Designed miniproteins, single chains, continued (2). Designs and how they scored, part 100

Each design is a single chain, and the fold is of that chain. pLDDT is the mean over its residues in the fold that is shown.

## One batch from the design tools (miniprotein)

Design m7464
Fold by ESMFold2-Fast:
Structure m7464 (fold): chain A 80 residues (1-80)
Amino acid sequence: SDAELEAELRRIEEELFRRGEEALKLPPTQAKLEIMREYIRALERIREVLLRHGRTDLAAEVEAYIAEAREKLAAYEAEA
């Protein structure tokens, strides 16, 4: 249901925020890398949730965001 989908997405957002706050306690370079890794994990979970609820078009959009985020992470890791 839409309500169940919204509740699952909100839970992922809340967990990402919490993990992001913890990552900000790390040194700046490590914080940047960890925040990006947590963001990618959150996008992967969002995609999985969208697919379970039959939202295939939205899942495809999230796949594009995951690809972009992975490219950014690779660039950040090359600078570290």
Scores: mean pLDDT 88

Design m7465
Fold by ESMFold2-Fast:
Parts: sequence; structure tokens; C-alpha cells
Structure m7465 (fold): chain A 68 residues (1-68)
Amino acid sequence: MKARVGPAIFSEVDGKLEVSGPVEVLSVEGKTVKFIFNGQEMTAVANDDGTLEVTVGDEVVTVPMEEE
């Protein structure tokens, strides 16, 4: 399953969250990934129900992890 947030693509592989795209990964803790894109720090959290929550500043966006 994959979720697209801006230019970043988040993929679940063997129950772990991976991120690809022009982002700098700062840390991975459990299913939480902190990264920098275009100088802004963002946090992504993968849930076991197949949703991804992305925090950008004070905004939180929940997206489903889907097969296209």
C-alpha cells in the first residue's frame, strides 16, 4: 500500500513505513517518521488500519494508504 503526500511517497513494506522522494529523513521511531522537505519539518505516522497521518506545522492531514 502507498500514500502520496506532495512529492513524497510513503510505502508499507513488511509492516514498516518507508518514505521515498526528495526528503531528508531525521528519525524513525516505531511507525513514526520525521523528515524535512523544502526546509520544513514534517511528521508522518502510519496506523495499523491503513491510514497515514501527516503533521505539517500546525496542520494534520489524514490520508488512506491505498493501492492505485
Scores: mean pLDDT 73

Design m7466
Fold by ESMFold2-Fast:
Structure m7466 (fold): chain A 97 residues (1-97)
Amino acid sequence: SDLEEQKKKFEELKKKVKTDEEEILVKLAEAGFALYEKDYETFKKYLKEAIDLLVKLKNEEHLEKLKEILEELLEENKDNKKLTELLEELLKEIEKA
C-alpha cells in the first residue's frame, strides 16, 4: 500500500517542523491517518492537540472550519457509537474556545 510509504515520508517531515502552523498541519495529518485506520484513540489524541494549538494561536477561522468538518463526520458516522462519542468530546473542546 502507498499509505505506508506516505507515512514514512511524513515521519521524516515531522522531524523538520519549526512553526506552530506546521505543527497543527502535522497533528491534523496524523489524526487523518488514524481515522483511516479506525484507530479512534489516536485520532482523538492528535485532534485534541491540534485544537489546543489552534486555541493558543486564536485561529478562530480554522477552529470554525474544523468544527464544521467534525459535525459532518458525526452525521455521516452516527451509527458508530465509539467514533460519535469521541467526535462529541472534540466538538465540546472547540466550543470551550
Scores: mean pLDDT 81

Design m7467
Fold by ESMFold2-Fast:
Structure m7467 (fold): chain A 69 residues (1-69)
Amino acid sequence: SAREALEAALEALRAGDIEAAERHMAQLAVLTNLSSDPEAARAAALAAGLSEEEADQLVRLIETMQASR
């Protein structure tokens, strides 16, 4: 599910495994039609049934991954 993919990506980032986080984000993108734009990603997450808290976590994850490059 989208929630499971998000939690897996967040856990990988906490562990410092950017490669694993990218794989989980790719899965989440397929499930949600995710964009790299944080506002569009937040809206897509909410439309996919994620909570506001989960959508906020997704936005932080996108920003963190982009900053890591």
Scores: mean pLDDT 70

Design m7468
Fold by ESMFold2-Fast:
Structure m7468 (fold): chain A 74 residues (1-74)
Amino acid sequence: APLPLSEEDKKALKLLELLLKEKLTLEDLEEIVELMPDDPNIQKATLLAVEVKLKSQGAEEELINYVKEKLEEV
């Protein structure tokens, strides 16, 4: 069963809202990195999902490279 809305739940909802945006900016990607839980497995999964989304949308290489750099840091 879902837990009551907490600060972590609010961060998760904001993260989901960002991931649902039609076009992500560099500032959106930085916010996603800040909102991710500190679990390395969840961080890696989130960054991989973002990389796939950016590539599928033909996003700027700068944005894709930012995500790849963060993924290497996990």
Scores: mean pLDDT 79

Design m7469
Fold by ESMFold2-Fast:
Structure m7469 (fold): chain A 63 residues (1-63)
Amino acid sequence: GPVAARDAANAAAYGAAGDSAAASTGGHEMQKLGSPEGGKAAEAGARGDAAAASTYGQKGADL
């Protein structure tokens, strides 16, 4: 839903900004809502992989 999509987009944005802790936290909240794309964005952000975090976050936001 819209809340999950926004959280996924925020996780991607935090990852792209280099804020891996915020990206990881947002993605874990997305995982609780059942979003696999949000979870992948969080893991990518936690690894400092901003491009992957952005890609997965956008997919989560679109779904």
Scores: mean pLDDT 64

Design m7470
Fold by ESMFold2-Fast:
Structure m7470 (fold): chain A 64 residues (1-64)
Amino acid sequence: KPLTEEEKEGLEKAFELLLETIKTSEIDKEKAIEILNEQIALLEKAGVEPEAIENYKALLEAVK
């Protein structure tokens, strides 16, 4: 099922919050990065805009 614009925006904010938590908290960073990579791939398959996918990849690179 294709995501609505509102759902996509919600996912973007949730993803950014998760990434910020990884950066600022005592968390299993390696495990969290694996999960984020998997979710980016799923978002691509779900039809999220390429521009948003590029932003997610850039945020993930900042955590590496």
Scores: mean pLDDT 70

Design m7471
Fold by ESMFold2-Fast:
Structure m7471 (fold): chain A 83 residues (1-83)
Amino acid sequence: MITLEEAIEIVRSVPGLEDLPESTIKAIAEKLVELYAQNVSRAEMVKSLMDEFGISEEQATLLWDKVVEKDIELGVEELREAV
């Protein structure tokens, strides 16, 4: 599972989102973690982020892709450390 701090780093890594106020970056990160934890579809997450924060479809899609990639990487590292 990704942490809020990792989600904040993901938001900051997306072009055009890094210059948002810290409070907005945190709000996007919190929503991203919540939606991912609820196992919401990619389409539903993209729509929710666009509707709530006014970000582009490209930005919302990139956020989803980065969250999935990070969660997979964390799972692989946990397995690697456990072995």
Scores: mean pLDDT 76

Design m7472
Fold by ESMFold2-Fast:
Formats: sequence, C-alpha cells, structure tokens
Structure m7472 (fold): chain A 68 residues (1-68)
Amino acid sequence: SASLRKVGEAYVKRMEPLLPKVELTPEQVEALKRRIEELDHPQLRALVLANAPMAVIKAMLDTIESAK
C-alpha cells in the first residue's frame, strides 16, 4: 500500500538520525526478518515497504515487544 509506504518512510526519516548506530551481523538480520514475518505487524510491514534500514526495523520491533 502506498499509504503504508509513506508512513514507513516518515518514520525512517524521523527516527534514523536519533537511533544509535547498531551494526547487525548477517545472522542477526536473518533472525530479525523471521521475527518480522511471524509478528506480521502493520508498523513493521510499513517499514519493510519503505526499505527501512534493519536497525530502524529492530527499534520498532523492540518498541512493539515492550508494549505487550
């Protein structure tokens, strides 16, 4: 969805400069992708559609998990 992509892009633009630079290993990236698919959360989908850096996606995932 174009609307979801725009939401994801806005989040990346706002959050990327504010996040500490976290370099993920290829194994951590693969584990994170699996977790994203399992949760199928609209905010995570928006970031994936916006081609967000994995560090930004991880920050959103951590936020979702803390809100349980």
Scores: mean pLDDT 73

Design m7473
Fold by ESMFold2-Fast:
Structure m7473 (fold): chain A 87 residues (1-87)
Amino acid sequence: SPEVAEAARAALNGDIDKAAEHAMKASKGDPEGVAEVAREAINQAKTPLSRASAAGAVADAGRQGLTPEEMREAIEGGKKGAFAPPL
């Protein structure tokens, strides 16, 4: 999806607001909630590559119709090295 790629690219460049906007545009359900999760995930990432991965994963999850709560659970699972499908 172009929006998933653009979210990752914006996050890689440190543009959190633009990354969240692209994640929101990819969303099929709750665009505001998806944007919030994207900002949370990007802010927790410490490297440009981790930010890009977080933004792309949230945008893809939004594109698939996951709820903000499901996205947060998947992100936390990934951090713990537990169940981590592509978000």
Scores: mean pLDDT 77

Design m7474
Fold by ESMFold2-Fast:
Structure m7474 (fold): chain A 63 residues (1-63)
Amino acid sequence: SPKEEKARKLLREEAERLGREPTDEQIREIAKESGISVSTAKRILEEINEERRREQERRLREE
């Protein structure tokens, strides 16, 4: 849905910009701005964090 796409974009931008996981407060703000539930926003963030972690793992394979 457009609301979930907006939330995903905002959460991805926050995570990438900070280089770390957004706080619960930031997640709640993004959920409210996007018009979705906090639980949905947390699920989307988990997906983003997994994608980001997988990319980092690939880069660090040759420690």
Scores: mean pLDDT 76

Design m7475
Fold by ESMFold2-Fast:
Structure m7475 (fold): chain A 99 residues (1-99)
Amino acid sequence: MEELLKQAKEDIEEARKLVEEARKTGNPDAVRRAITALSRAITIADQLEQFGYEDEAKKIYEETLKLAREVRELAERLGDQVSLDAANALIDYIEKRLK
């Protein structure tokens, strides 16, 4: 359990740093890497939920949702349609899990 929470926290922090990099540089690869990091954190949240750790999973979903929205705004500004579509898919997925 502790290892899953640690990994999710690391993935979220990686995504946060990549979002900051994308804002400073306009590098679309940073946006794509942020999406990958968020996808990893969501996978961990899904596993935690399956194991009965709903509160921990919910916290990860809430943090990843905030970052996914920032990634969407960056992808839109950069004109990266692939990343925009991916960010929208993540947002839709997380919002359904938080119901």
Scores: mean pLDDT 88

Design m7476
Fold by ESMFold2-Fast:
Structure m7476 (fold): chain A 90 residues (1-90)
Amino acid sequence: MVKVAGIIVEGELDAEVARIVAERMRYAAAQGADVIVLVLTSSSVSEEGKRLLEETARELEAQGVKVIIKRAKSVEEAKELIKKIAEELA
């Protein structure tokens, strides 16, 4: 069974928040996640924050971890999306 880790990001994604999210992604990979589903609930994403997340995703993909980045309108929608993706990969 594929091990899926879900990460929900609330609020504005600036460079500082992106650094914290990148650390959470690396931690999930270290815990044995095969797939990381990152869901952004904010419409406000900085260019630097986006670049840092894309670089982190490439780093983890090079290590064999699949990274899926999605957008949602709310935390509730994000939770349902993560659940659906995890079920599709089961």
Scores: mean pLDDT 83

Design m7477
Fold by ESMFold2-Fast:
Structure m7477 (fold): chain A 65 residues (1-65)
Amino acid sequence: MKKALVVVSKDHEEGLKYAEELKKENPEDDIETLLAKSVEDAEKLAKKLKEEFDTEVEIVVIEEK
């Protein structure tokens, strides 16, 4: 089963770094890492991936510090 991880961050650079780190930790997994600026955008993307590509999607929200 193909998996996708959607990372929510308002800071594009922080989100990108987090996504790259997750990909490095799981290089053998068929996990596509995607970025979203908001939870709403992430949920829309997750729904599309589930409906069109039969992909299991997990949404991760980066806490703003």
Scores: mean pLDDT 69

Design m7478
Fold by ESMFold2-Fast:
Structure m7478 (fold): chain A 65 residues (1-65)
Amino acid sequence: MDFEAIRRGFVTLLRSGRRDQARAGLDTLLSQAKNEEERKKIREAYAEALRETGYDEEAEKLLKE
């Protein structure tokens, strides 16, 4: 899985105001993850995208589960 491509995809959606689509994409990727390490990396990619787009508090809340 290309986590850098996933991060860029989330950044694009968040910058376009498509937060619901970004969240749906996160939930889909988490459901397809093979193990906890992959789920962690997916959440980290989404959190990095949130920080890059100015949603720092939402990123921290996500990483707390």
Scores: mean pLDDT 80

Design m7479
Fold by ESMFold2-Fast:
Structure m7479 (fold): chain A 89 residues (1-89)
Amino acid sequence: MEKLEKVYKELMEEIDELIAFIEEALKEVDSEFLRKLLERLKGVRELTEKVYEEAKKNPSEEYVELLEKLLEDVKEAKKIVEELVKKLK
């Protein structure tokens, strides 16, 4: 499904951007919260890859909906993290 590939690519890009942002922030601030969040995001990235591989083998609209929900959650987390980092600097 074209929609599946599009959502997967966008989600992976958002996750990678947030990971890079947190890694850069950790060079300037010492935050256990950001370190724990970074490890969780790496786990979400691995989960996203597994969901995409399963969706390719067994196509279902439910996988697309799951990836779309994860994308919304990551975009919201990015906003929260950006505000938090601004306050810590």
Scores: mean pLDDT 83

Design m7480
Fold by ESMFold2-Fast:
Structure m7480 (fold): chain A 78 residues (1-78)
Amino acid sequence: MSIEELYEQTLAFYEAADAGTLTREQARASLTPIYKFFVKLTGSLAKATTEIHTLSLILAREGFEAFKKVLEEKYKSL
């Protein structure tokens, strides 16, 4: 799977999560692709875990549009 495909899947997951449309089954299935994306984005599993945590707080506090903006800026910096 390309980094672009992983990025698109990660955005779709968090958009569905913010909208409350994400099922438990979909959440479980998405965990591995999301971690793969953040490992590619950050270069390490430890940094990926920290980044996921930080961005999840942005999503929870500020919503999907704020999350998307921060993630797009990081992705474009690759």
Scores: mean pLDDT 80

Design m7481
Fold by ESMFold2-Fast:
Structure m7481 (fold): chain A 60 residues (1-60)
Amino acid sequence: SEEVEELFRELEAAIAARDFERAQELLRQYYEYMGKHGSTDEDEERLNELQEQALRALLS
């Protein structure tokens, strides 16, 4: 969905900027969306990729 695509785009940008407070807020918004509308396998794979990027950023 367009809303999920926008959230993931913003989440990726926040992670790249090391704005982890913003990233956490965007992740929270995604989980609220998922709770109401469900998720796709594609969305879950994308989220896993973004979480890995965030963990790498936190460890560096």
Scores: mean pLDDT 83

Design m7482
Fold by ESMFold2-Fast:
Structure m7482 (fold): chain A 94 residues (1-94)
Amino acid sequence: SLEEEIEELVLQLMGLVRLALGRLPAGSPEAERLEALLAEMIEAYRNKDYEGLLAKAQEILDLMEEVFPGDPIVEAAKAKLKELEELVKKKKES
């Protein structure tokens, strides 16, 4: 289902964010901000707030690009966000 595909992409994005967090110094401002944005993204998903989900995923990506410019993890996150945007659009059109 579209709901299951969205859930799988959210779980994959969560995994990428957790990998990024593991590469940052514990308690750094960037780590704290990524952790907060991840929690907000998960909350939006749980509430079926797809607009909020996409907004938080974009904020996460923007921060990851700032902290890890040119890193393959950023390109992976971009690809997952694009897939998520397309699935959310299909969900709204259904």
Scores: mean pLDDT 87

Design m7483
Fold by ESMFold2-Fast:
Structure m7483 (fold): chain A 86 residues (1-86)
Amino acid sequence: RIEEYIDAVRYLAEQVEEGKEELLTKADQIRAEAPSLSEDEVRQRLIDLVEELIKLFKEAIEQGKDPKKYRVLLEDAERLLEVVKR
């Protein structure tokens, strides 16, 4: 379900230490606009946001920012991306 994917993305965004407010705003905007968008349009916006999270988690790991935490979050985000693309 699209709502479950939005909730999962929002949960991942909440785990970000720096810049989470912008990511949470994007997730909340997808939820607010979902009733006026096609399912494919909502899926594409979710894909874009999950890809942004994946990039952010990879950068955090590279910078040595809690790499154990961000490796788990990266695995969760990559799994979510695979599911949303189906």
Scores: mean pLDDT 82

Design m7484
Fold by ESMFold2-Fast:
Structure m7484 (fold): chain A 90 residues (1-90)
Amino acid sequence: MPVATPEELAEYEAKLPEREAKIEALYKELGIDESASWEERIRRLIEAGKLGDEAVEEAVRKGLSDEQLRRAGISDEQIEQLNREREALA
């Protein structure tokens, strides 16, 4: 099974600002309160069906459940891929 190497982790970290900028733009579009918890913000993104792959990856990193992702219209295939990535990082 592929596991994250130090080089892959550095690549991922280098892309974090871009991913965060996309997520922040979605927060602003949806009128999500800046004082809201990270869990609440992502939950609202999921409920609105506005998540792309990058935002879904961020949601998994913050520990959202498969059930929450599934209810937002994220495919079972995408959820399985995210769980696979979570296992590789654990």
Scores: mean pLDDT 61

Design m7485
Fold by ESMFold2-Fast:
Structure m7485 (fold): chain A 93 residues (1-93)
Amino acid sequence: DEEVDKLIKKFVESIKNGKSLEEIIKELDSLPTPTPRARSTLGLLKQILVETYKKYGEITKENVLEVIEERLQRTTDPFVKEVLKKLIEYLRE
């Protein structure tokens, strides 16, 4: 899904560039979400950002990776697992 991949790449790029929670959310909201999978991905990415900020007080690659890895361990949805795995791969690049 090209729209899902665009969301994932924008999320990773923004984190690697040291953007704030508010800046990352604004950039993600600028992307179209025409499909249920794209909308689900946007919601998941926003949840990860909010959870990371609540837990650590800042959005860094390391803090986000820890939250994603924890979510991956408890996730049963195959689509969500694939999104989380792609996030881990791209963040570690």
Scores: mean pLDDT 88

Design m7486
Fold by ESMFold2-Fast:
Structure m7486 (fold): chain A 79 residues (1-79)
Amino acid sequence: NKKKLIDQVWKEYYDKAREQSKAFQDAKNAEADRYLAQTTPEDGEQFRKQQDAEALDYQSQIYSEATLQAFKAQREILS
């Protein structure tokens, strides 16, 4: 059943994207904790806003790549 194979491929790529997104966020949180311990409250506020923006951008990039890879695999299954 090609539909099951397609669904599995999309799930696998999205699961990987979720894992990558979580690992990136965990790393960013650890970096933020170290930085905030050494900085001023004003710089900390700006840093947090920048970190949030970078996390959203990275998430968008990872899921876009996952979609592209899943679509490519789907086309391979259908051919």
Scores: mean pLDDT 80

Design m7487
Fold by ESMFold2-Fast:
Structure m7487 (fold): chain A 87 residues (1-87)
Amino acid sequence: ELSIEEKLEKAIELLEKERERAEKEGNYELAQMLDKHVKALREVLEQYKKGEVSEAEVLAFLRLVREELSKFPETQELAEEIDKLIA
């Protein structure tokens, strides 16, 4: 099973991959939204490494990102992949 740090790193990787895809397809609005989530999760990862946020707070942030992704048809599969990481 993945550690909390590994779950964060994997979620960031998945979001970056989808951001690159959105940029290549000319969906700049989606790419910008995904980039904001990447930056937010990277900040959470740094805070977690410093002991400034708990495992429960990290999982709560991942759930919020998953909920936002689930609102868009283009990111439904990505939302499901993140859900599998935090299950």
Scores: mean pLDDT 85

Design m7488
Fold by ESMFold2-Fast:
Structure m7488 (fold): chain A 64 residues (1-64)
Amino acid sequence: TLGLTVDVLGDATLRVGAPGYRLAAVEVKGGTAEVVERVDGGPNVIRVTAPGEWATVTVTFEPL
């Protein structure tokens, strides 16, 4: 399993992925997140909205 955590202020678009892995979970504190595009083994597109303050986004990947 791979994971990353990112702090964002306001609206952000994250482009994240890893060869041999797929997007397993997206967790958000202080905002909302929408998975706009899913690509196994490639970059996924996640839109984050955090109005006025910080949001913490945790993205988890699992092996294909």
Scores: mean pLDDT 80

Design m7489
Fold by ESMFold2-Fast:
Structure m7489 (fold): chain A 65 residues (1-65)
Amino acid sequence: SAELIERLLAELEEELRRLGVPAHVAANLLAAFRHLLEQAKSEEEMERIAREFKEGVRLLAELLA
């Protein structure tokens, strides 16, 4: 649903802010994430995409520290 997409985007935006990701990088990551969510065929797939994307962002933040 549109409400789920908006919620998952807001959660990722908050996580990116907490990790100190620069605004231009955060904008690009959010755009890519939104595109993936819009291509998802179920809410279960959307939540899986969100979990995997957040873990990927966390791992990259650790590697760049």
Scores: mean pLDDT 84

Design m7490
Fold by ESMFold2-Fast:
Structure m7490 (fold): chain A 68 residues (1-68)
Amino acid sequence: MLSEEELKERVERVKKAVDEAIKNKQYTAVLVGIEELKRLQREADEQGFKEVSELAKKYIKDAEEKLK
C-alpha cells in the first residue's frame, strides 16, 4: 500500500491533471481522473489517512461541479 505522503502526492498530481483536462475540454480525461481520485480516496480511507481522504473527496466534488 502507498504511504500517506505518496497518496497525498498522487492526489495532488491527479487533481492538477483533472484541472488541466477541464480547462482543455478533454471530457474523457476528466472522467478518468475522477475515477483515479475515487480510487485514491478509498485507499486513504482504508489506511485511516483522514486528511488525504477528505482532500481527494473535495477534489472529486470540485471536478464534478465544474462538469455541470
Scores: mean pLDDT 82

Design m7491
Fold by ESMFold2-Fast:
Structure m7491 (fold): chain A 69 residues (1-69)
Amino acid sequence: SKEKIKEALIKAGASEELAEKVADLAMSIRDKSLEQQREELKAFLLSQGLSPVEAEYLAAAVIQVLLQE
């Protein structure tokens, strides 16, 4: 769910605003493969000014939530 994704992102160190945007994106692309979802999430996070390491970490947190649902 969007709320679980948002909570996981905030626990991983994302701001409330970033977590909301990333959760909205994740919900909009959930019909794609997990690999495509991960790449789109990473690309978005990089566009928001995050480092590659931070983008990978937050994208992984989202994918872990999706795998549990």
Scores: mean pLDDT 83

Design m7492
Fold by ESMFold2-Fast:
Structure m7492 (fold): chain A 74 residues (1-74)
Amino acid sequence: HMSEETRRKIEEKVEELKKKFEQLSKDNPDKAFETALKGISEIYKEALKDSPEEGRKLVRELALEFIEKFNKLK
């Protein structure tokens, strides 16, 4: 099971990534896309260090959420 400390750290990274994505998506959609992919990769590595099972579940949900955001980029 993932520790509360690791979960909080991941939650903070996710919020930061979403803010960066929103900022970049208005100015440069291609950079927003690249930044999101890189950020998801780093969050994935962090999550897997504590709990591979919970990490995969969390990152799967996060990736699906960002894919929906990517589909709305113009």
Scores: mean pLDDT 79

Design m7493
Fold by ESMFold2-Fast:
Parts: structure tokens; sequence; C-alpha cells
Structure m7493 (fold): chain A 95 residues (1-95)
């Protein structure tokens, strides 16, 4: 439903915000928390797309991409952020 899609988009956006905040903490555990939150947001974007809410999915992926870019600025050698960036780019092409 449209109401369910709105709730999923809000949840995904909160995960991207939490990931960005975690990356600001300069703690090793915060990096893994950020990666987990970003993976969660990507899964919600996939669900939104499968439900037919392509614009909502696109907005979620754009927020995730911004958070990944912050991670890459701070941890340029982290392969998990590079893999997440590639996944987001491929998903955006499907939408």
Amino acid sequence: SKEEAARLEVAANLLSIAATFALSLKHPDAVQTAIRDLKGAIELAKKLYEMGFKDSAKRVLEAVEKAIDEGLKRYPDNPEFKELRKEVEELKKKI
C-alpha cells in the first residue's frame, strides 16, 4: 500500500541518517554499524521497487549513496563501501 511504502521510505532514510552519524564517531564498531544500516536501507529500497514504488526506491538509494560517499571520504580503502556503491549504482539503473 501507499502507506506501507511511506513507512518503509522513512525507515530506510533513518538508517542512512544513523549510518552517517555512526561514521562521525571515529570508532571501529561504528563503521560496521554504518555498513549494516546501509545494507538494511538498500534492502528496503529493493522492497519498495518490487512493490512498484520506484520514486520512493530511488530517493532511498540517493540517500544511501550520499552516506556511502561520506564513508568513502573517511575510509577510502574500505572495500565494503566500494561494493555498496556499485550495488546502489546498479540498482539505480533498474529504476
Scores: mean pLDDT 88

Design m7494
Fold by ESMFold2-Fast:
Structure m7494 (fold): chain A 67 residues (1-67)
Amino acid sequence: KEKELEDLKEQLKQTLEYLSKSTDIALIQQTRDTAIGLAKKLKTSHPEAAKLLEKFAEELDKLLKEK
């Protein structure tokens, strides 16, 4: 239960670090949109995972503004 959320958090952190070094704006935009979509789908069944995905999408939006 808790391990699954920790694993998700770690994977999102690694993906954010990878994308922060990427020059592929389209990839960052697609990843943000996917994260928003997944957060909406999981909001009722897995609200904690949805919250992590929403924060991840916010961080990706910040990266897009810096590029």
Scores: mean pLDDT 81

Design m7495
Fold by ESMFold2-Fast:
Structure m7495 (fold): chain A 85 residues (1-85)
Amino acid sequence: SSELEQLKQQINELIDQNIAKLQAIAATSTDPALKATFQRLAAYAQQYRQRAMQETDIAQLERLLQQEQQWNAELDALAAAVAAA
């Protein structure tokens, strides 16, 4: 359905944004261990994308979208914290 396609598109766009934010945080980090952690989180986001794209339940996709939106906001706070360190 068009609703299913729209939800998956929104989730994909947020995952792309979240990966870009994680990569930016990794690039600004001076701690090699934190840098490696942020790079691994970006890789996990790609695996999460694959799982989300296999989902066919609208209610579950709406929950996944909400989770990605929350993560997107949390990454902004994390970026600010890393920049301040």
Scores: mean pLDDT 84

Design m7496
Fold by ESMFold2-Fast:
Structure m7496 (fold): chain A 96 residues (1-96)
Amino acid sequence: MERAEELGRKAEETGDKELAAEAYLEWLLAQLGVDRPLEDVSEEELLAVMEARLEPRQQAVGRHLLGLARALREGDEAAVEEVRRRAEEEAERWAA
């Protein structure tokens, strides 16, 4: 919780879009009741939480979390970058 707020504050100060996307993902995890780093959350656990907590309109953002968790677990650096880029685009859409 506090981590997401600090990241969001830094993103506003620096204009760092990657940091803004990270803050958004951490904030969304907190809303889902997951107070752990995304990399420590299993795909099965994340799917169960999304199904129980997210409304259909939020599922698009939930898919970014699932993709990021999988990429981090597999150590696929290119996939992590792609998911973060998509999350950044989505964060800008929600901010607009």
Scores: mean pLDDT 63

Design m7497
Fold by ESMFold2-Fast:
Structure m7497 (fold): chain A 72 residues (1-72)
Amino acid sequence: SATQDKVNVLVAKASNRVIKAVEAGNDEEAQKTIDDAEAELGKLVDPETVANARAALQQVYDIAKADVEAKK
């Protein structure tokens, strides 16, 4: 569906922005990206789908953060 396509594109773009922000050492920008994505998803889909997408973005953040810490 058009809504599912929008959700997939939004989550993919947010995921990429989170990774880049973490790699730049900008945890505030990474968190803002997750919050902004959650707010935009809340306009398109149900709260359970929003919560699942936020959890997925948080996991992307956690993995990217661990990767950056491992390179120190």
Scores: mean pLDDT 86

Design m7498
Fold by ESMFold2-Fast:
Structure m7498 (fold): chain A 58 residues (1-58)
Amino acid sequence: SALEAAFHAFDRDGDGVLTGVELANVARLAQLSEEERAALGGRIDLARFRELVARTRP
């Protein structure tokens, strides 16, 4: 799916988790607040990525 392909594109090191700059790029795209970014604990997996995309879509 396009969402899964997007996750893999952000997951540059292929570890199945987005952290640091990868997570920052996703947060910018999803327009997360600083509090929402902090609540992610500095990392997300594919399941959490799907939740973020679903939550932020109009």
Scores: mean pLDDT 71

Design m7499
Fold by ESMFold2-Fast:
Structure m7499 (fold): chain A 70 residues (1-70)
Amino acid sequence: MTNSYSPSSATLTSVEGQEASVDVTRIYSDGSSDTFTFVAPAQPTAGTQVYTITGSDGNTLTVTQNVSAR
């Protein structure tokens, strides 16, 4: 099943020890869609984390989490 993501990329900001989340709509080849929440986990240290979610047909959602020091 082909899916695409809207948005196809997201940038989240969080502070050390805090989660960040984004709502993403998946659009399927049959025209149906659903929405899911991607939760980027709390990180203990400042830095950039990149998450890639790959759909069945190679369409990707890229989420970048920028973690700030306290």
Scores: mean pLDDT 76

